# Designed miniproteins, single chains, continued (5), part 42

Each design is a single chain, and the fold is of that chain. pLDDT is the mean over its residues in the fold that is shown.

## One batch from the design tools (miniprotein)

Design m17435
Fold by ESMFold2-Fast:
Structure m17435 (fold): chain A 78 residues (1-78)
Amino acid sequence: SELEAIALQVRQIAAQLEAEDDSPGARQAVAHLREAERYLREGNLEKAIAHLREAASLAPEKFRPQILMVRKAVERLL
């Protein structure tokens, strides 16, 4: 499903960020991305979007466009 595809993309972004950046902001962003993936799998799009917003604000600038793109994909399902 489209929702499963988005959840997989969020998981991949979290894994890449965790591998490339160990800053406190990056670690917090990874935690929010993992919560967003969980809420996407549960079908709770509103909570997923909230966690994606937090992840974008905390993530290094190079990861923000990827997080914004998956957030927009989730918002299109509302």
Scores: mean pLDDT 90

Design m17436
Fold by ESMFold2-Fast:
Structure m17436 (fold): chain A 118 residues (1-118)
Amino acid sequence: MKVLVIGIGTSENVKEIAERITERLRERGHEATSVMISGLPEEAYEEAKKAIEEVKPDVVAILTDSLNEGGIKLAEEIAEKLSKEFPDVKVIVVPVNFITEEGVEEAIEEIERAAEEA
């Protein structure tokens, strides 16, 4: 399966976690790449759309901080718009607990489950 991991915002922590999730997905036999997109709603959707058009993934995982309700809502809005534009692509929102290694592993398991169902 080809997986696109999308991190939202300019946080080094989000970028590091997106890269770690991408590397672990590759180790588990998936073709995976990561991209960071803007935290601004209009720019975020357009950047995510462009990344999907360039990568042509089977699954898109939008990462957000599980403790940031505003970030989750933004990610869900983007996911809904992308799912309508790309009905053949499985788009999921993955709230990640960036404080714990367990939260990162749970995110990977959720992405793999989505990839297997796509």
Scores: mean pLDDT 79

Design m17437
Fold by ESMFold2-Fast:
Structure m17437 (fold): chain A 83 residues (1-83)
Amino acid sequence: SHMASLRSQEVAREIGREMVELLDRAEQKGREFLEKYKDNPEKIIEYLLEGGFSKEAAERLVENPTPGNLALIGFAIEAKEKK
């Protein structure tokens, strides 16, 4: 049981590393997107709605640009670009 738990922890650590790299890349993309459209917040909300967010969620993400919220914005933009 303990050896099986250790293997699960190794898999979780590898997934964690890949997730951190994905989150860092998405955060950067989110920051670049907000900077690009800083003078047109309506366009930011429109893009997030097209990315699958509700209006309420989109507004909250823009109002509080934490690293996690920036990563969510970055993922939404990537999803739209990869149509």
Scores: mean pLDDT 76

Design m17438
Fold by ESMFold2-Fast:
Structure m17438 (fold): chain A 75 residues (1-75)
Amino acid sequence: SSLENQLDELLDILVNSKDSREREQALRSITELLKEDPSLKEKVEPILDKVKSLLSDSSEEVRKAAKELLEVMEK
């Protein structure tokens, strides 16, 4: 589906981008996709360790976005 394709691109940005703003935007976009379609959580599970590592990111905005994504993953 188009949502799955969007999620795949955002997950790639989250794992590979060196730009904190791109990581923040990817985290926020992933969070919104999961709110629209909770079944997409299964596709985020393989990278949960990466999301958890972002709780220690140098960017406060990245840390906040990672926390919000993890909260959605627990529901």
Scores: mean pLDDT 86

Design m17439
Fold by ESMFold2-Fast:
Structure m17439 (fold): chain A 60 residues (1-60)
Amino acid sequence: SHKKLIEGVGLSFRGMAHMVEGDYRAATRDFLRASDVYSTVDPKLSEQLRKQAERVAAMG
């Protein structure tokens, strides 16, 4: 749904903001939430966000 796409975008931007701040735990959480939101509407983006969360988690 459009609502899920907007929610996922917001979570992705929050995750990126947390990365810039060095808050890798918060960034990982937001990327995982975004991945979950996208899982039924954009599976490819969901997988990319899951991999992003994995990379960020390895930083902290």
Scores: mean pLDDT 83

Design m17440
Fold by ESMFold2-Fast:
Structure m17440 (fold): chain A 78 residues (1-78)
Amino acid sequence: MMEHEKLEQEAERFYEKSNYKEAGELWKKAGDGYINAKDYGKAFESYRKAMLAYFKAGDDKSAEEMLKKAVEAEHEYR
């Protein structure tokens, strides 16, 4: 299993347990990994999930940062 795919699975587990901040941090790391792998579609999905997790955690600043990263990944999508 690739490192970034493992991070997504861990993020989903934290999200299911309502640990939204940790879930957001893990999806952010997964998105960063997908950017490095040039998988912009999966990076977009991971950043979007991180954004939603941060909003649920009440962290509007981190959610806004993830939205910007998701938009950037979408523009790079092949």
Scores: mean pLDDT 83

Design m17441
Fold by ESMFold2-Fast:
Structure m17441 (fold): chain A 66 residues (1-66)
Amino acid sequence: MTPEDVARLAVELGLVPESALEALTTALRYALDNGASLTAETIRAAASLAGVPLSEAQARALAGRL
């Protein structure tokens, strides 16, 4: 699963707006490049950095779909 796939899934699930796709993809890629794994914690941190904060439950739902 790529950062793009995760960001696209978040948009498809209605968790973030389409306009945030690029910002979320960039934040997720930055996290992975720095040794993070695609966990709920990483997704939540990346979403916050992208300006589209997710709840812990929303981030866990996303991570569970990966």
Scores: mean pLDDT 82

Design m17442
Fold by ESMFold2-Fast:
Structure m17442 (fold): chain A 83 residues (1-83)
Amino acid sequence: MEVKVIETDKLTITERLEDGVLYTEIDPVPKNLDLVKEAVAELGGEVEVRGDKLIIRLPDDPDLPLRYTALMIRRIGEEIDRE
């Protein structure tokens, strides 16, 4: 039910917590999609590509606050900007 939008010059990240699931949308889809899938799978989540957006579903883990998930995803986005 809480929505957080993080915008950069190259990426838009939208986070929404709903029914104990963290939904994260990344626009555009990262180049290193396999790395994103691996990281999300380690957190017990799922990844889906819908058009030009990457949708990530993660369980709401009290040991993994929204802020830390956003930082992980942002780091992946920064790696794309570096390439």
Scores: mean pLDDT 64

Design m17443
Fold by ESMFold2-Fast:
Structure m17443 (fold): chain A 90 residues (1-90)
Amino acid sequence: MEELVELVKEAMETGSEETIRKISELTGFSEETVRKLIEWARKAGLTPEAVARALEEARRRGLPPEELPKVALEHDIEIGIRELEEGVLK
């Protein structure tokens, strides 16, 4: 997981085709699917952790690529709640 988060962060920051290819190889999604997800997530302001978790969950559950944005948003919301709990409530 840590390796996938680092690769997603690099892809969101640089748009590197080599990094997108590595994410594709690790997750089983096509390079085009990964590229579109990264571009969308960057514009939407999602965390790299949320995107990485979405890719792993979708792969584990056998979800189609079109479900990736929804899963990524769900993870981003959960991460935000956790950060609020740790910073404010704990």
Scores: mean pLDDT 80

Design m17444
Fold by ESMFold2-Fast:
Structure m17444 (fold): chain A 80 residues (1-80)
Amino acid sequence: SDEEKKRYVREKVAELLEKMKKGTSADELRDASMLESLYNLLENPTVTIDEIKAALRIGIEHATVPEVIAALEEMLRHLE
């Protein structure tokens, strides 16, 4: 269901955000900031799957940490 898909992505973004916030590099901190914006979008109860997909695609384009790119690509695949 859409609610299960939204929950999955929210949990994965939260986990990834926590990991990046513990990082020491400028790239990790920059990606953490992007992930925080994505997490705030996912907390909006009216957000659609299409809006989440669009935000994930933008995140992939701007992410610098390979682990972040791979995780966002996996999340996007889960929504398809």
Scores: mean pLDDT 86

Design m17445
Fold by ESMFold2-Fast:
Structure m17445 (fold): chain A 118 residues (1-118)
Amino acid sequence: PKTLQDLLSYIDGIFRLIDEGSAEANALADDVKALDKLYKKYLRLAKDLRGTSEQVAYLYTAATLMQKRADLLESQDPSKKEEIEKMRKEAKELFEKASKGKKRLEDTKKKLEEELSS
């Protein structure tokens, strides 16, 4: 049915947002200020879209940006251990929250594909 196909297309769109966000984060690996600015943007998007599937994509992107920022800071100034550990903890918490949402989307997609096959 078209309604199930539309929902499947929507979920595929969320996975595309995750991939695009990861690509954008990887492109900024050398700029701490750019990574911080983009991180704050994606955190705000995730907050504004609370309770939506789009929040999952933006949380994944924010987590990736924080991890990249922590990696870059560690390479530039490893003496900032407390700041780096805080960043890594924040990234981990965001990844855990996003991973739960991503798994639910993957499970929903599989169920929709099974429905469309019957």
Scores: mean pLDDT 83

Design m17446
Fold by ESMFold2-Fast:
Structure m17446 (fold): chain A 86 residues (1-86)
Amino acid sequence: MSVLVVRTAPGRAEATAEALRAALSAVPGVESVETEVEGDTVTVTITGSEEAQNLSAEEQDAIGQQVADAVAAVLAAHGAELLGAA
């Protein structure tokens, strides 16, 4: 499980949350993506599949990189900023 906190431009939080859900749900090894919107802040919770958790460390790193790339692309397209990751 990974949690991301994103700050969006005013009025863009819902659109950014939907774009993050769509992009991250398309990554192989992602089981679910949950988003919470509070003002201009979006909290994203990403859950990896059981199958992905049983992959080699190298394969898990590759999935993590795909997640990071997808997040970066959405943030750039929406003018949003990553505040934190856990």
Scores: mean pLDDT 79

Design m17447
Fold by ESMFold2-Fast:
Structure m17447 (fold): chain A 71 residues (1-71)
Amino acid sequence: KKKYTLTSKTGKKVEIETDASDELVEKINKALQEGKLDEAERLVLEAYLQGLISLEEAQKIGELLKEVKAL
């Protein structure tokens, strides 16, 4: 598994460990940085359903999304 740092539009960071491709992680990170929260949620769900991200890692990203939505 590779470690990745995801950065939100607000500059908040979360570290995840995943078997997801660099391309998929980059798409998630871009969606988070652009504030495309629905797209980011769909990409994270896709990765979780494919077994690439654990429930724990998905929850970390979900907390980040919740914080960005509160703005």
Scores: mean pLDDT 79

Design m17448
Fold by ESMFold2-Fast:
Structure m17448 (fold): chain A 57 residues (1-57)
Amino acid sequence: MKELSEKIRELMEKLKEDPEAYRKAQQAITDYAIEKFKNDPKKPITPEEVLEILENL
């Protein structure tokens, strides 16, 4: 698998063990994606940005 995608998947799987942490992670990613879309709909959220969000939780 691609290193970045695998790392994100592993982090998300670990977060699922804590429903509150998982909910916060999903919300943070969603909020970031919405704000980015509002500013520039042509620039979707990148895997690197998702990883940064997860690492800052």
Scores: mean pLDDT 76

Design m17449
Fold by ESMFold2-Fast:
Structure m17449 (fold): chain A 76 residues (1-76)
Amino acid sequence: MVASDEEVEEVRRLAEKAPEETRKVVLEIVDELAKTTDPRKKAALITALAIILIGDEKTPVELAKEIVRAALRMGE
């Protein structure tokens, strides 16, 4: 099932706390995740999101964890 507007809004709220370049990429992945019903594509998008957030030294680890948790809820 596609993610609810409420789940998408939560990830967007968390992404606003990230640096602008990371925020842009996160929002692109979230928009694609919201449109996806394929479990394999959802897993790939969430994995890409985690890699991007871990790779960005300017994004706090706690914020990265919160964004990934919110994205996992969209993936259910």
Scores: mean pLDDT 76

Design m17450
Fold by ESMFold2-Fast:
Structure m17450 (fold): chain A 95 residues (1-95)
Amino acid sequence: SLVREAGEKMVEAGRLAANQSKDFDVQVLGSMLIMAGTIAIRHAERADADGLESGVRLAELAIRQLEKADDPVSPQAIELLREAVELLRRAREEL
């Protein structure tokens, strides 16, 4: 499932941010990404257009926050989130 794979990438990005960053705001963002990715995995088979669009917006917001933070984890976390956005967009096209 594209949604499950996207959720797994969001969890991976979130784990990098939460566990490896020394910046509190980046750690909080990481925890939120883990939660959102876990929900996406759990509900992958029930994903609708509104849910997929919300997931894309959340991932894009996270990318912007990571770019502003310029944290050592940011490049890898941003790459994972960009992959998640692409997977969610493809899932929406298949609805």
Scores: mean pLDDT 87

Design m17451
Fold by ESMFold2-Fast:
Structure m17451 (fold): chain A 75 residues (1-75)
Amino acid sequence: SVKKSPANVEQYETFAKQSIESAKQAIKEGNLDLARIHIKLAEEYLEKLKEMGADPEVIQSLEEEIEKMKKELEK
């Protein structure tokens, strides 16, 4: 799609992955409030990727990682 900027898609994918890693680190350190903030940021970047028509396989992979972290926070 002409509306899809490869650079913007790659940038938001990077931001989503960075937020996921930050959330994982916060969970590992027992900082659940910080983990929730990073999960929220990852979800916001994921929403942007969906708007931009990013690869559904990439979207699914990121959604699965976010869901796993949410399950960890419920424990």
Scores: mean pLDDT 80

Design m17452
Fold by ESMFold2-Fast:
Structure m17452 (fold): chain A 80 residues (1-80)
Amino acid sequence: MKKEILEKAEEYAEKLEEYLKSHGLEKEGEEVKKLILEAARLYVEALETGSEEKLKEAEKVGEEAEKLFREAMAKAKAKE
């Protein structure tokens, strides 16, 4: 489970990074990837420890990744 969660997070993060890079948003893509992987790591730690506080921290980092991705998508759309 732990390895599977991290592998899936890495795969999705790479796909999002490639998408943003293809639109000239390499920096934003790298930041989104970093946040997704950090959220996945915190989520795995929450599962290992049973910590609701760590789970909430993972959710917060995940929200930051989503916000950054939405901002990057808005920039890509605004260029058209």
Scores: mean pLDDT 80

Design m17453
Fold by ESMFold2-Fast:
Structure m17453 (fold): chain A 98 residues (1-98)
Amino acid sequence: AAAPATGVSITLEGVSPEQTEKLAEKLKKRLEEAGIDILAMSAYGNRIDILFPTEEQARKAAEIAREFAKEEGLKNVKVKIHPAFSPQVTQELLAVQA
């Protein structure tokens, strides 16, 4: 069984699906440069979902995501932290990243 992980959901307003994918790629690089481990990431429509091994890394990632959104000129960004994903949800997120 996979260990419980913490997710972060980022909802963007006024962006195309293509812009969401590009923003996800930029954000992933920024998080990795900050020393944050990413277990899985998905980008679809106007949403980016990221799975982290710990709540501490997820909280740091959420702060970085908010600052990143501000730098990219995004005004309406919703960042939510989802502590302790169930093993089923964790497996589903990891599967879509394979």
Scores: mean pLDDT 74

Design m17454
Fold by ESMFold2-Fast:
Structure m17454 (fold): chain A 81 residues (1-81)
Amino acid sequence: SAADRLLAELEALARRLREALARYQETKSPEDRAEVERLEREILRLYIEAEDQGLMTPEMRALLDATGREAREARAAVAAA
């Protein structure tokens, strides 16, 4: 279904974001921060698509909330170091 496709794309981007966040926390480089921000924008794009099409599920919302929290925590950790 369209919802299953969007969830699969969100799960793939969430995995890539977690990899990028781990790298950013190690390197603290502007390039790795830019990659995190690019992936967050792609996740937001799919979120908007899901809401606009009425395809948003509790599973998608939970994944989006988790990835947003993880990105904020990683940025705070880098800023504190």
Scores: mean pLDDT 85

Design m17455
Fold by ESMFold2-Fast:
Structure m17455 (fold): chain A 76 residues (1-76)
Amino acid sequence: MEYIVEIDTDKELTERDIVNAYQGVPKPLIEVERIGPNVFRVRYDDSLSDGSLIKMAAARAAGKIGGEGITVTPVK
């Protein structure tokens, strides 16, 4: 499944920051592409979730407790 991830932060996040924050979760992260300032296109095998794992990884990368200021939008 594919998602657009928008992160409201003063940090300049990279694709590597998102990938590193996703390490240790049981589902494979397939691809991360930076498409704008703190905006990422993320693809992974998510047949059993609603994108919550991507939101948690983005929150961890940004240092945001509870995912405040993080928007995850599924792409059709």
Scores: mean pLDDT 68

Design m17456
Fold by ESMFold2-Fast:
Structure m17456 (fold): chain A 89 residues (1-89)
Amino acid sequence: ARSDEERAALHAAAFRMVRRYGEIAREGAERDDPEAAKERIREEARRLAAETGLEELARNLERDFLALIDEGLERAAELTGGYTAAPPA
């Protein structure tokens, strides 16, 4: 994007995706299925990248959000006495 308006729109789209990722992550955590949640987040990130042309931004957002999910699971496991969801290899 070469204009400030385009940049602002892309930032807004990224923020909207973070909100959706949060909803997906919460649902996955409640169902004890973080793997499915991560896959849905990746799919949304790729769709955003294809639509906006900001593949690198969408990928960074995906990476950071997936890492936050993993950290959340680890912290929850520590509080509950063990890690119940295995991280993907």
Scores: mean pLDDT 70

Design m17457
Fold by ESMFold2-Fast:
Structure m17457 (fold): chain A 81 residues (1-81)
Amino acid sequence: SLRELVERLYKEAKEIYARAKASGDRAVIQRALFELEVIRGLLRMVRALAKMINDQETLELAERALEEIDEMIAELRALLA
């Protein structure tokens, strides 16, 4: 289901983010940023699809996941500045 896809992508994003923060390694952080941008793109597609099929639960879940991933990306970018 789309809901299960959002949950899987969000879990993967959190795991990528946690590893990047724990490592402190510039190369690991850069890779994590690329991977999080890919997941962000996929979640935006799922959000659009959820709107089209009127799946309100998946839409709300995807919007919350996107907000948290945007925060993760911003934090990791700040570590590289």
Scores: mean pLDDT 90

Design m17458
Fold by ESMFold2-Fast:
Structure m17458 (fold): chain A 94 residues (1-94)
Amino acid sequence: MSEEEFLQRLKEALEKSKGVKPDYEALLAYARQHIPNFEALLKINAEGIKNLTFGYLSDEEAEKLSVALLVLADPRATDEQKINAAALIKEVLS
C-alpha cells in the first residue's frame, strides 16, 4: 500500500466518522481477534507514538492511537471498523 493510498483511506474514514463516538472496546476486540501478535505490536507502536509525539500523549492515549492505527492499516477491516478507528484518533488528538 502506498503512503498516498493510506492517507486517502484515512481521509475518507475521518469524513465518515463525523458525529461518531468511538467504541474502544469494539476496536480492542477486533484487534485481538484479527491482528497477529497484537499485544506485542500494541506495546511497540504505543512506545513509538510516545517518542514521535515528544510526550504530548499520555500512555493511555498512545495505546488508544496505536490500536486505531493498527485497525486502519488492516486490509480486512470493514468500513464500520475503520470509521470507529478514525473517530478514536479524532478523540485522542482533540
Scores: mean pLDDT 79

Design m17459
Fold by ESMFold2-Fast:
Structure m17459 (fold): chain A 76 residues (1-76)
Amino acid sequence: LKEKYEKYRKQIEAELEAGKSVEELFDRIIQLAKEGKITEALIELYALADVLREKGMPVEEVRELVSRILKEISEA
C-alpha cells in the first residue's frame, strides 16, 4: 500500500508540473473505480489530495474534492 501511494504521489506531481489538469486526474480515478479497481482508485485519490494540499490548496477545498470523488466512486 505505502509503495503504491508513494508511486502515485510522484506520478501526480510530475503530471501536474507537465500541465495536466486536476479534472483529468479525477476522471482517471473515477475510471479506475468503474473498472472495479476500487482500492487503486482510493490510494490514488488520497495521494492526489495530499499532493494538492502540499502545493497550497486549502484544506477545506481538498476535503470538498475528496467528498465529491468518494460520492462518484460509490455511485459507479
Scores: mean pLDDT 78

Design m17460
Fold by ESMFold2-Fast:
Structure m17460 (fold): chain A 62 residues (1-62)
Amino acid sequence: SDLKKQADAYKEEAAKLKKQLDDQVKSGSVTDDQKEQLQQQKGDAETRSAGAQSQQKVLDLQ
């Protein structure tokens, strides 16, 4: 379903952002502001994925 595909896309985006954050932390070259931006982007993607999953569950209950 479209919601499943959208949830998977956001989950993949969150995973990419998580890897970027981990790589930046490991390198020690990231500023606190850059780290915060990556964390916010990751959190947003995770929230959107969860939202799409919740919508799918509501439809599945019908």
Scores: mean pLDDT 75

Design m17461
Fold by ESMFold2-Fast:
Structure m17461 (fold): chain A 130 residues (1-130)
Amino acid sequence: PPLPQVTLTQSPSEVTVYEGGSATLTSKITSSAPITNFIASWWRLGPDGRITHLASIDLGDPSKVQIAPEYQGRLTISVDVSKNTVTLTLSDLKPEDSGTYYTVVESPRGSGFDSSARGSGTKLTVLPAP
C-alpha cells in the first residue's frame, strides 16, 4: 500500500484583534490515514524574523500536549477527529503576539511514514487597547 500523503488547509489567512482579545486558528487535515497518526504543532514567525514554538499535540492522544511557558494558561487546543480538524485558540492577546502563525502536521519519527504538511499561515495583528 502507498504511504499516506497529508495536506493542510489553515484559516483564517489574517485576523486583527485588540489587546486582551482572542484569536482562533483552524486547520483542516486531509490524508488517507486517520489524523490520529499525526502530531500537530504551532509556530510563530515574529516581525524580527525569529521562529518560536507555541505548542505540540499528539492527535492520537490529545492528553499528550506541550505548551511553551509564555503561552501556558492562555492557549487551548481542540481536536475534532470526525471533521479532521485541529483548532488553536490564543487568548489574552498582547501586541507582542503579532506575527504569522503556522500549523504543521507530521508523522512521528520511526512511524514508517514520511508525511508532513505546513499551513499557509495566519497573519495576526494585535492592536493596543483603545
Scores: mean pLDDT 83

Design m17462
Fold by ESMFold2-Fast:
Structure m17462 (fold): chain A 96 residues (1-96)
Amino acid sequence: MSFELYQEMSRALVGRRARSREEFEAIVAEARAQAAAEGEEALQAFEMFLRYLEAVINKEDPAAIEEEARRLGLDIEGIRKAVEALLKAVENPELL
């Protein structure tokens, strides 16, 4: 994964580009904290979303992640759509 992808992902998540890996990690931590404030289910969905996104970006088979999400009772189709929406926003930042 390139630093440019981290910049576009951070822009999609919080409307600003990360200037470093540390800033990107801070943005992810902020998004995680917001999910935690919404509830346990929201936090679990956010963590699964991040794992799914990482697998897609690394061109790994997400089948194991999808199976784990189903075992946890999470909406895997919602997670997949959220990842697709984020990647589209990264390709077209004006959609944010």
Scores: mean pLDDT 70

Design m17463
Fold by ESMFold2-Fast:
Structure m17463 (fold): chain A 75 residues (1-75)
Amino acid sequence: SEEELVERAEEAYRRAMELLKTGGPLEEIEKELERLQKAIDELASLPDADLKTLMDLAAKYLGVATGLVVQKRES
């Protein structure tokens, strides 16, 4: 369901942000980013998906991706 996909995306985002804050392993951040991407892709495939929700999740994805790029340069 849409609600389950949103919950999965929010969970992946939360885990990725926690890892970024604590300087966790790049591999784990990449796995959570991949989980977030897959959940967003599945949500976007639903004909009745809420556009605002998709935009909010896309912004979260970009935030994690940006943080990962910064952390890779510091490693």
Scores: mean pLDDT 84

Design m17464
Fold by ESMFold2-Fast:
Structure m17464 (fold): chain A 115 residues (1-115)
Amino acid sequence: MTPAETREAIDAALAAIRAGWRITDIRIEGDRLTVTLLDPEGVERTYTIYASRENLEAIAAALRDVAAAGDDDFVGVTIVSTEAEREAAEAEWAEVRAALAALGLRPLGDYVLEL
């Protein structure tokens, strides 16, 4: 799987979870992560993501934390493919964390996923 295809699959899963879809299953098998989501109408959709085991574990943790986030919680997930993107993400998340703290909100997670 290309980094672009992996990014699209992760973004699609994150968008679904943020739209109120529920995680019914998360499974890691070798270099493959399978995420099954249930929409508010009860329809299941499966996303398959291919990456290194370390990246799949980080992606699975990020998806779970996004699904667990409440009204007072924020989960930051940024997907990077270059060193410049990583540096930019680190600077952005420092500002986001400060802004959330000023509003009395707490960050539940801050994930920078390298593809």
Scores: mean pLDDT 83

Design m17465
Fold by ESMFold2-Fast:
Structure m17465 (fold): chain A 61 residues (1-61)
Amino acid sequence: SAVDVLEQFRDEERVPVARLTEALRAAGVPAAGALVAMFDEDGDGYLSRDELARLTRALTP
């Protein structure tokens, strides 16, 4: 599941947007690129732990 995929990145302090987008696409998340980009608050091309946590909550049932 998408949440399971995101859990694999918990150990990383900064996750590349491209890598996260590919993982979510593989998990069948619709519009994965747009979704990840929305949580990249500074447009740095990385998601911080806090941004990743917010994304995970958005995808949790």
Scores: mean pLDDT 76

Design m17466
Fold by ESMFold2-Fast:
Structure m17466 (fold): chain A 120 residues (1-120)
Amino acid sequence: SEEEKRKEQAKKKAEEAAKTLSEAAEEIRKIIENEKDKEKAVEKAEEVIKKASEEVEKLTGEMANAMESAEAKLKISEALAETHNALTEALKLIKEDPEKGVKLLEEAAKKFKEEVYEAI
């Protein structure tokens, strides 16, 4: 059905968004391992987080546009807002405890996928 196709497309976009966040976490981990200058590592991590945030926002918009339910659109928007908050917190943590920052970003990826799947 058309509804099933919309749900499948939304799930695919959710998986792409979660993958974007997971790949960003891996890239930041590599930055931390290779860049010994903490300030430069944070600056590079900020660029990775900014690009991931822009891609997740784009994919989330595409998911919301595919859904006919106002409730689903609201839940998807709430998941995006929570993800943005987690990205902001991860960046602060990376400055003080890089391992915790990366772990929070990985957890944000998993939570985003779960919340979007519940909204669909």
Scores: mean pLDDT 80

Design m17467
Fold by ESMFold2-Fast:
Structure m17467 (fold): chain A 112 residues (1-112)
Amino acid sequence: SQKEMKILLEQLRDLLSQLQQAVDNKDYKSALRLGIEAVTVLEKAAEVLEKAGLLSEAETLRALQRQLEELANQLQKALQDGNQTEAQKLAQQIVQVVQQAVSVVEDALKKL
C-alpha cells in the first residue's frame, strides 16, 4: 500500500541519516548494524512493490538488498580483521547503496 511504502521510505531516510553520521564519526560498527537494518527495510519494501505489481522496481530493490548483504558481510570481516581502511570504504559503499534504495522507493511511491 502507498501508506505502508511511505512509512518504509521514512525509515530508510532515517537509516541513511544515521549511516552518514556513523561514517563521519568513523563508527563502522554502527554502520554495520544500520546496514543490516536497511536490508530488512528493503526486503519489506520489495514485498510491498511485488504485491502492487511493480515487479521491475521490486527486482531493483532485491538487487540492492543482495548488494547490502554482501557489503555487510565484508564489513563484518574487515572489522574482525582490524582493517580500518577497508571498513571505511565498505561503510561508504553501504551509504551509497542505501541512497540508491531511497531514490528507487521515492520513484516507486509515485506509481502507487
Scores: mean pLDDT 92

Design m17468
Fold by ESMFold2-Fast:
Structure m17468 (fold): chain A 73 residues (1-73)
Amino acid sequence: DELERLRRRWEELERKMTEKQKELYKKALEKSFEGRHEEARRLGEELIEEAKKEGMEEDHIKLLKENMDVIVE
């Protein structure tokens, strides 16, 4: 089950995220819902850079980037 596998990977990723990373993710999502796609994209880029800086694994960074690409477009 691909959806179940993706859900488990996302849950693991969320548990490894710092409070700052979670806040950036929430803000990016909120800006996307508001139609502020440029701000959402910028926040998404900041989130990815913070994750890299904190040593998040490449697989998790890829998953995070894929999710950000979907919501910010």
Scores: mean pLDDT 76

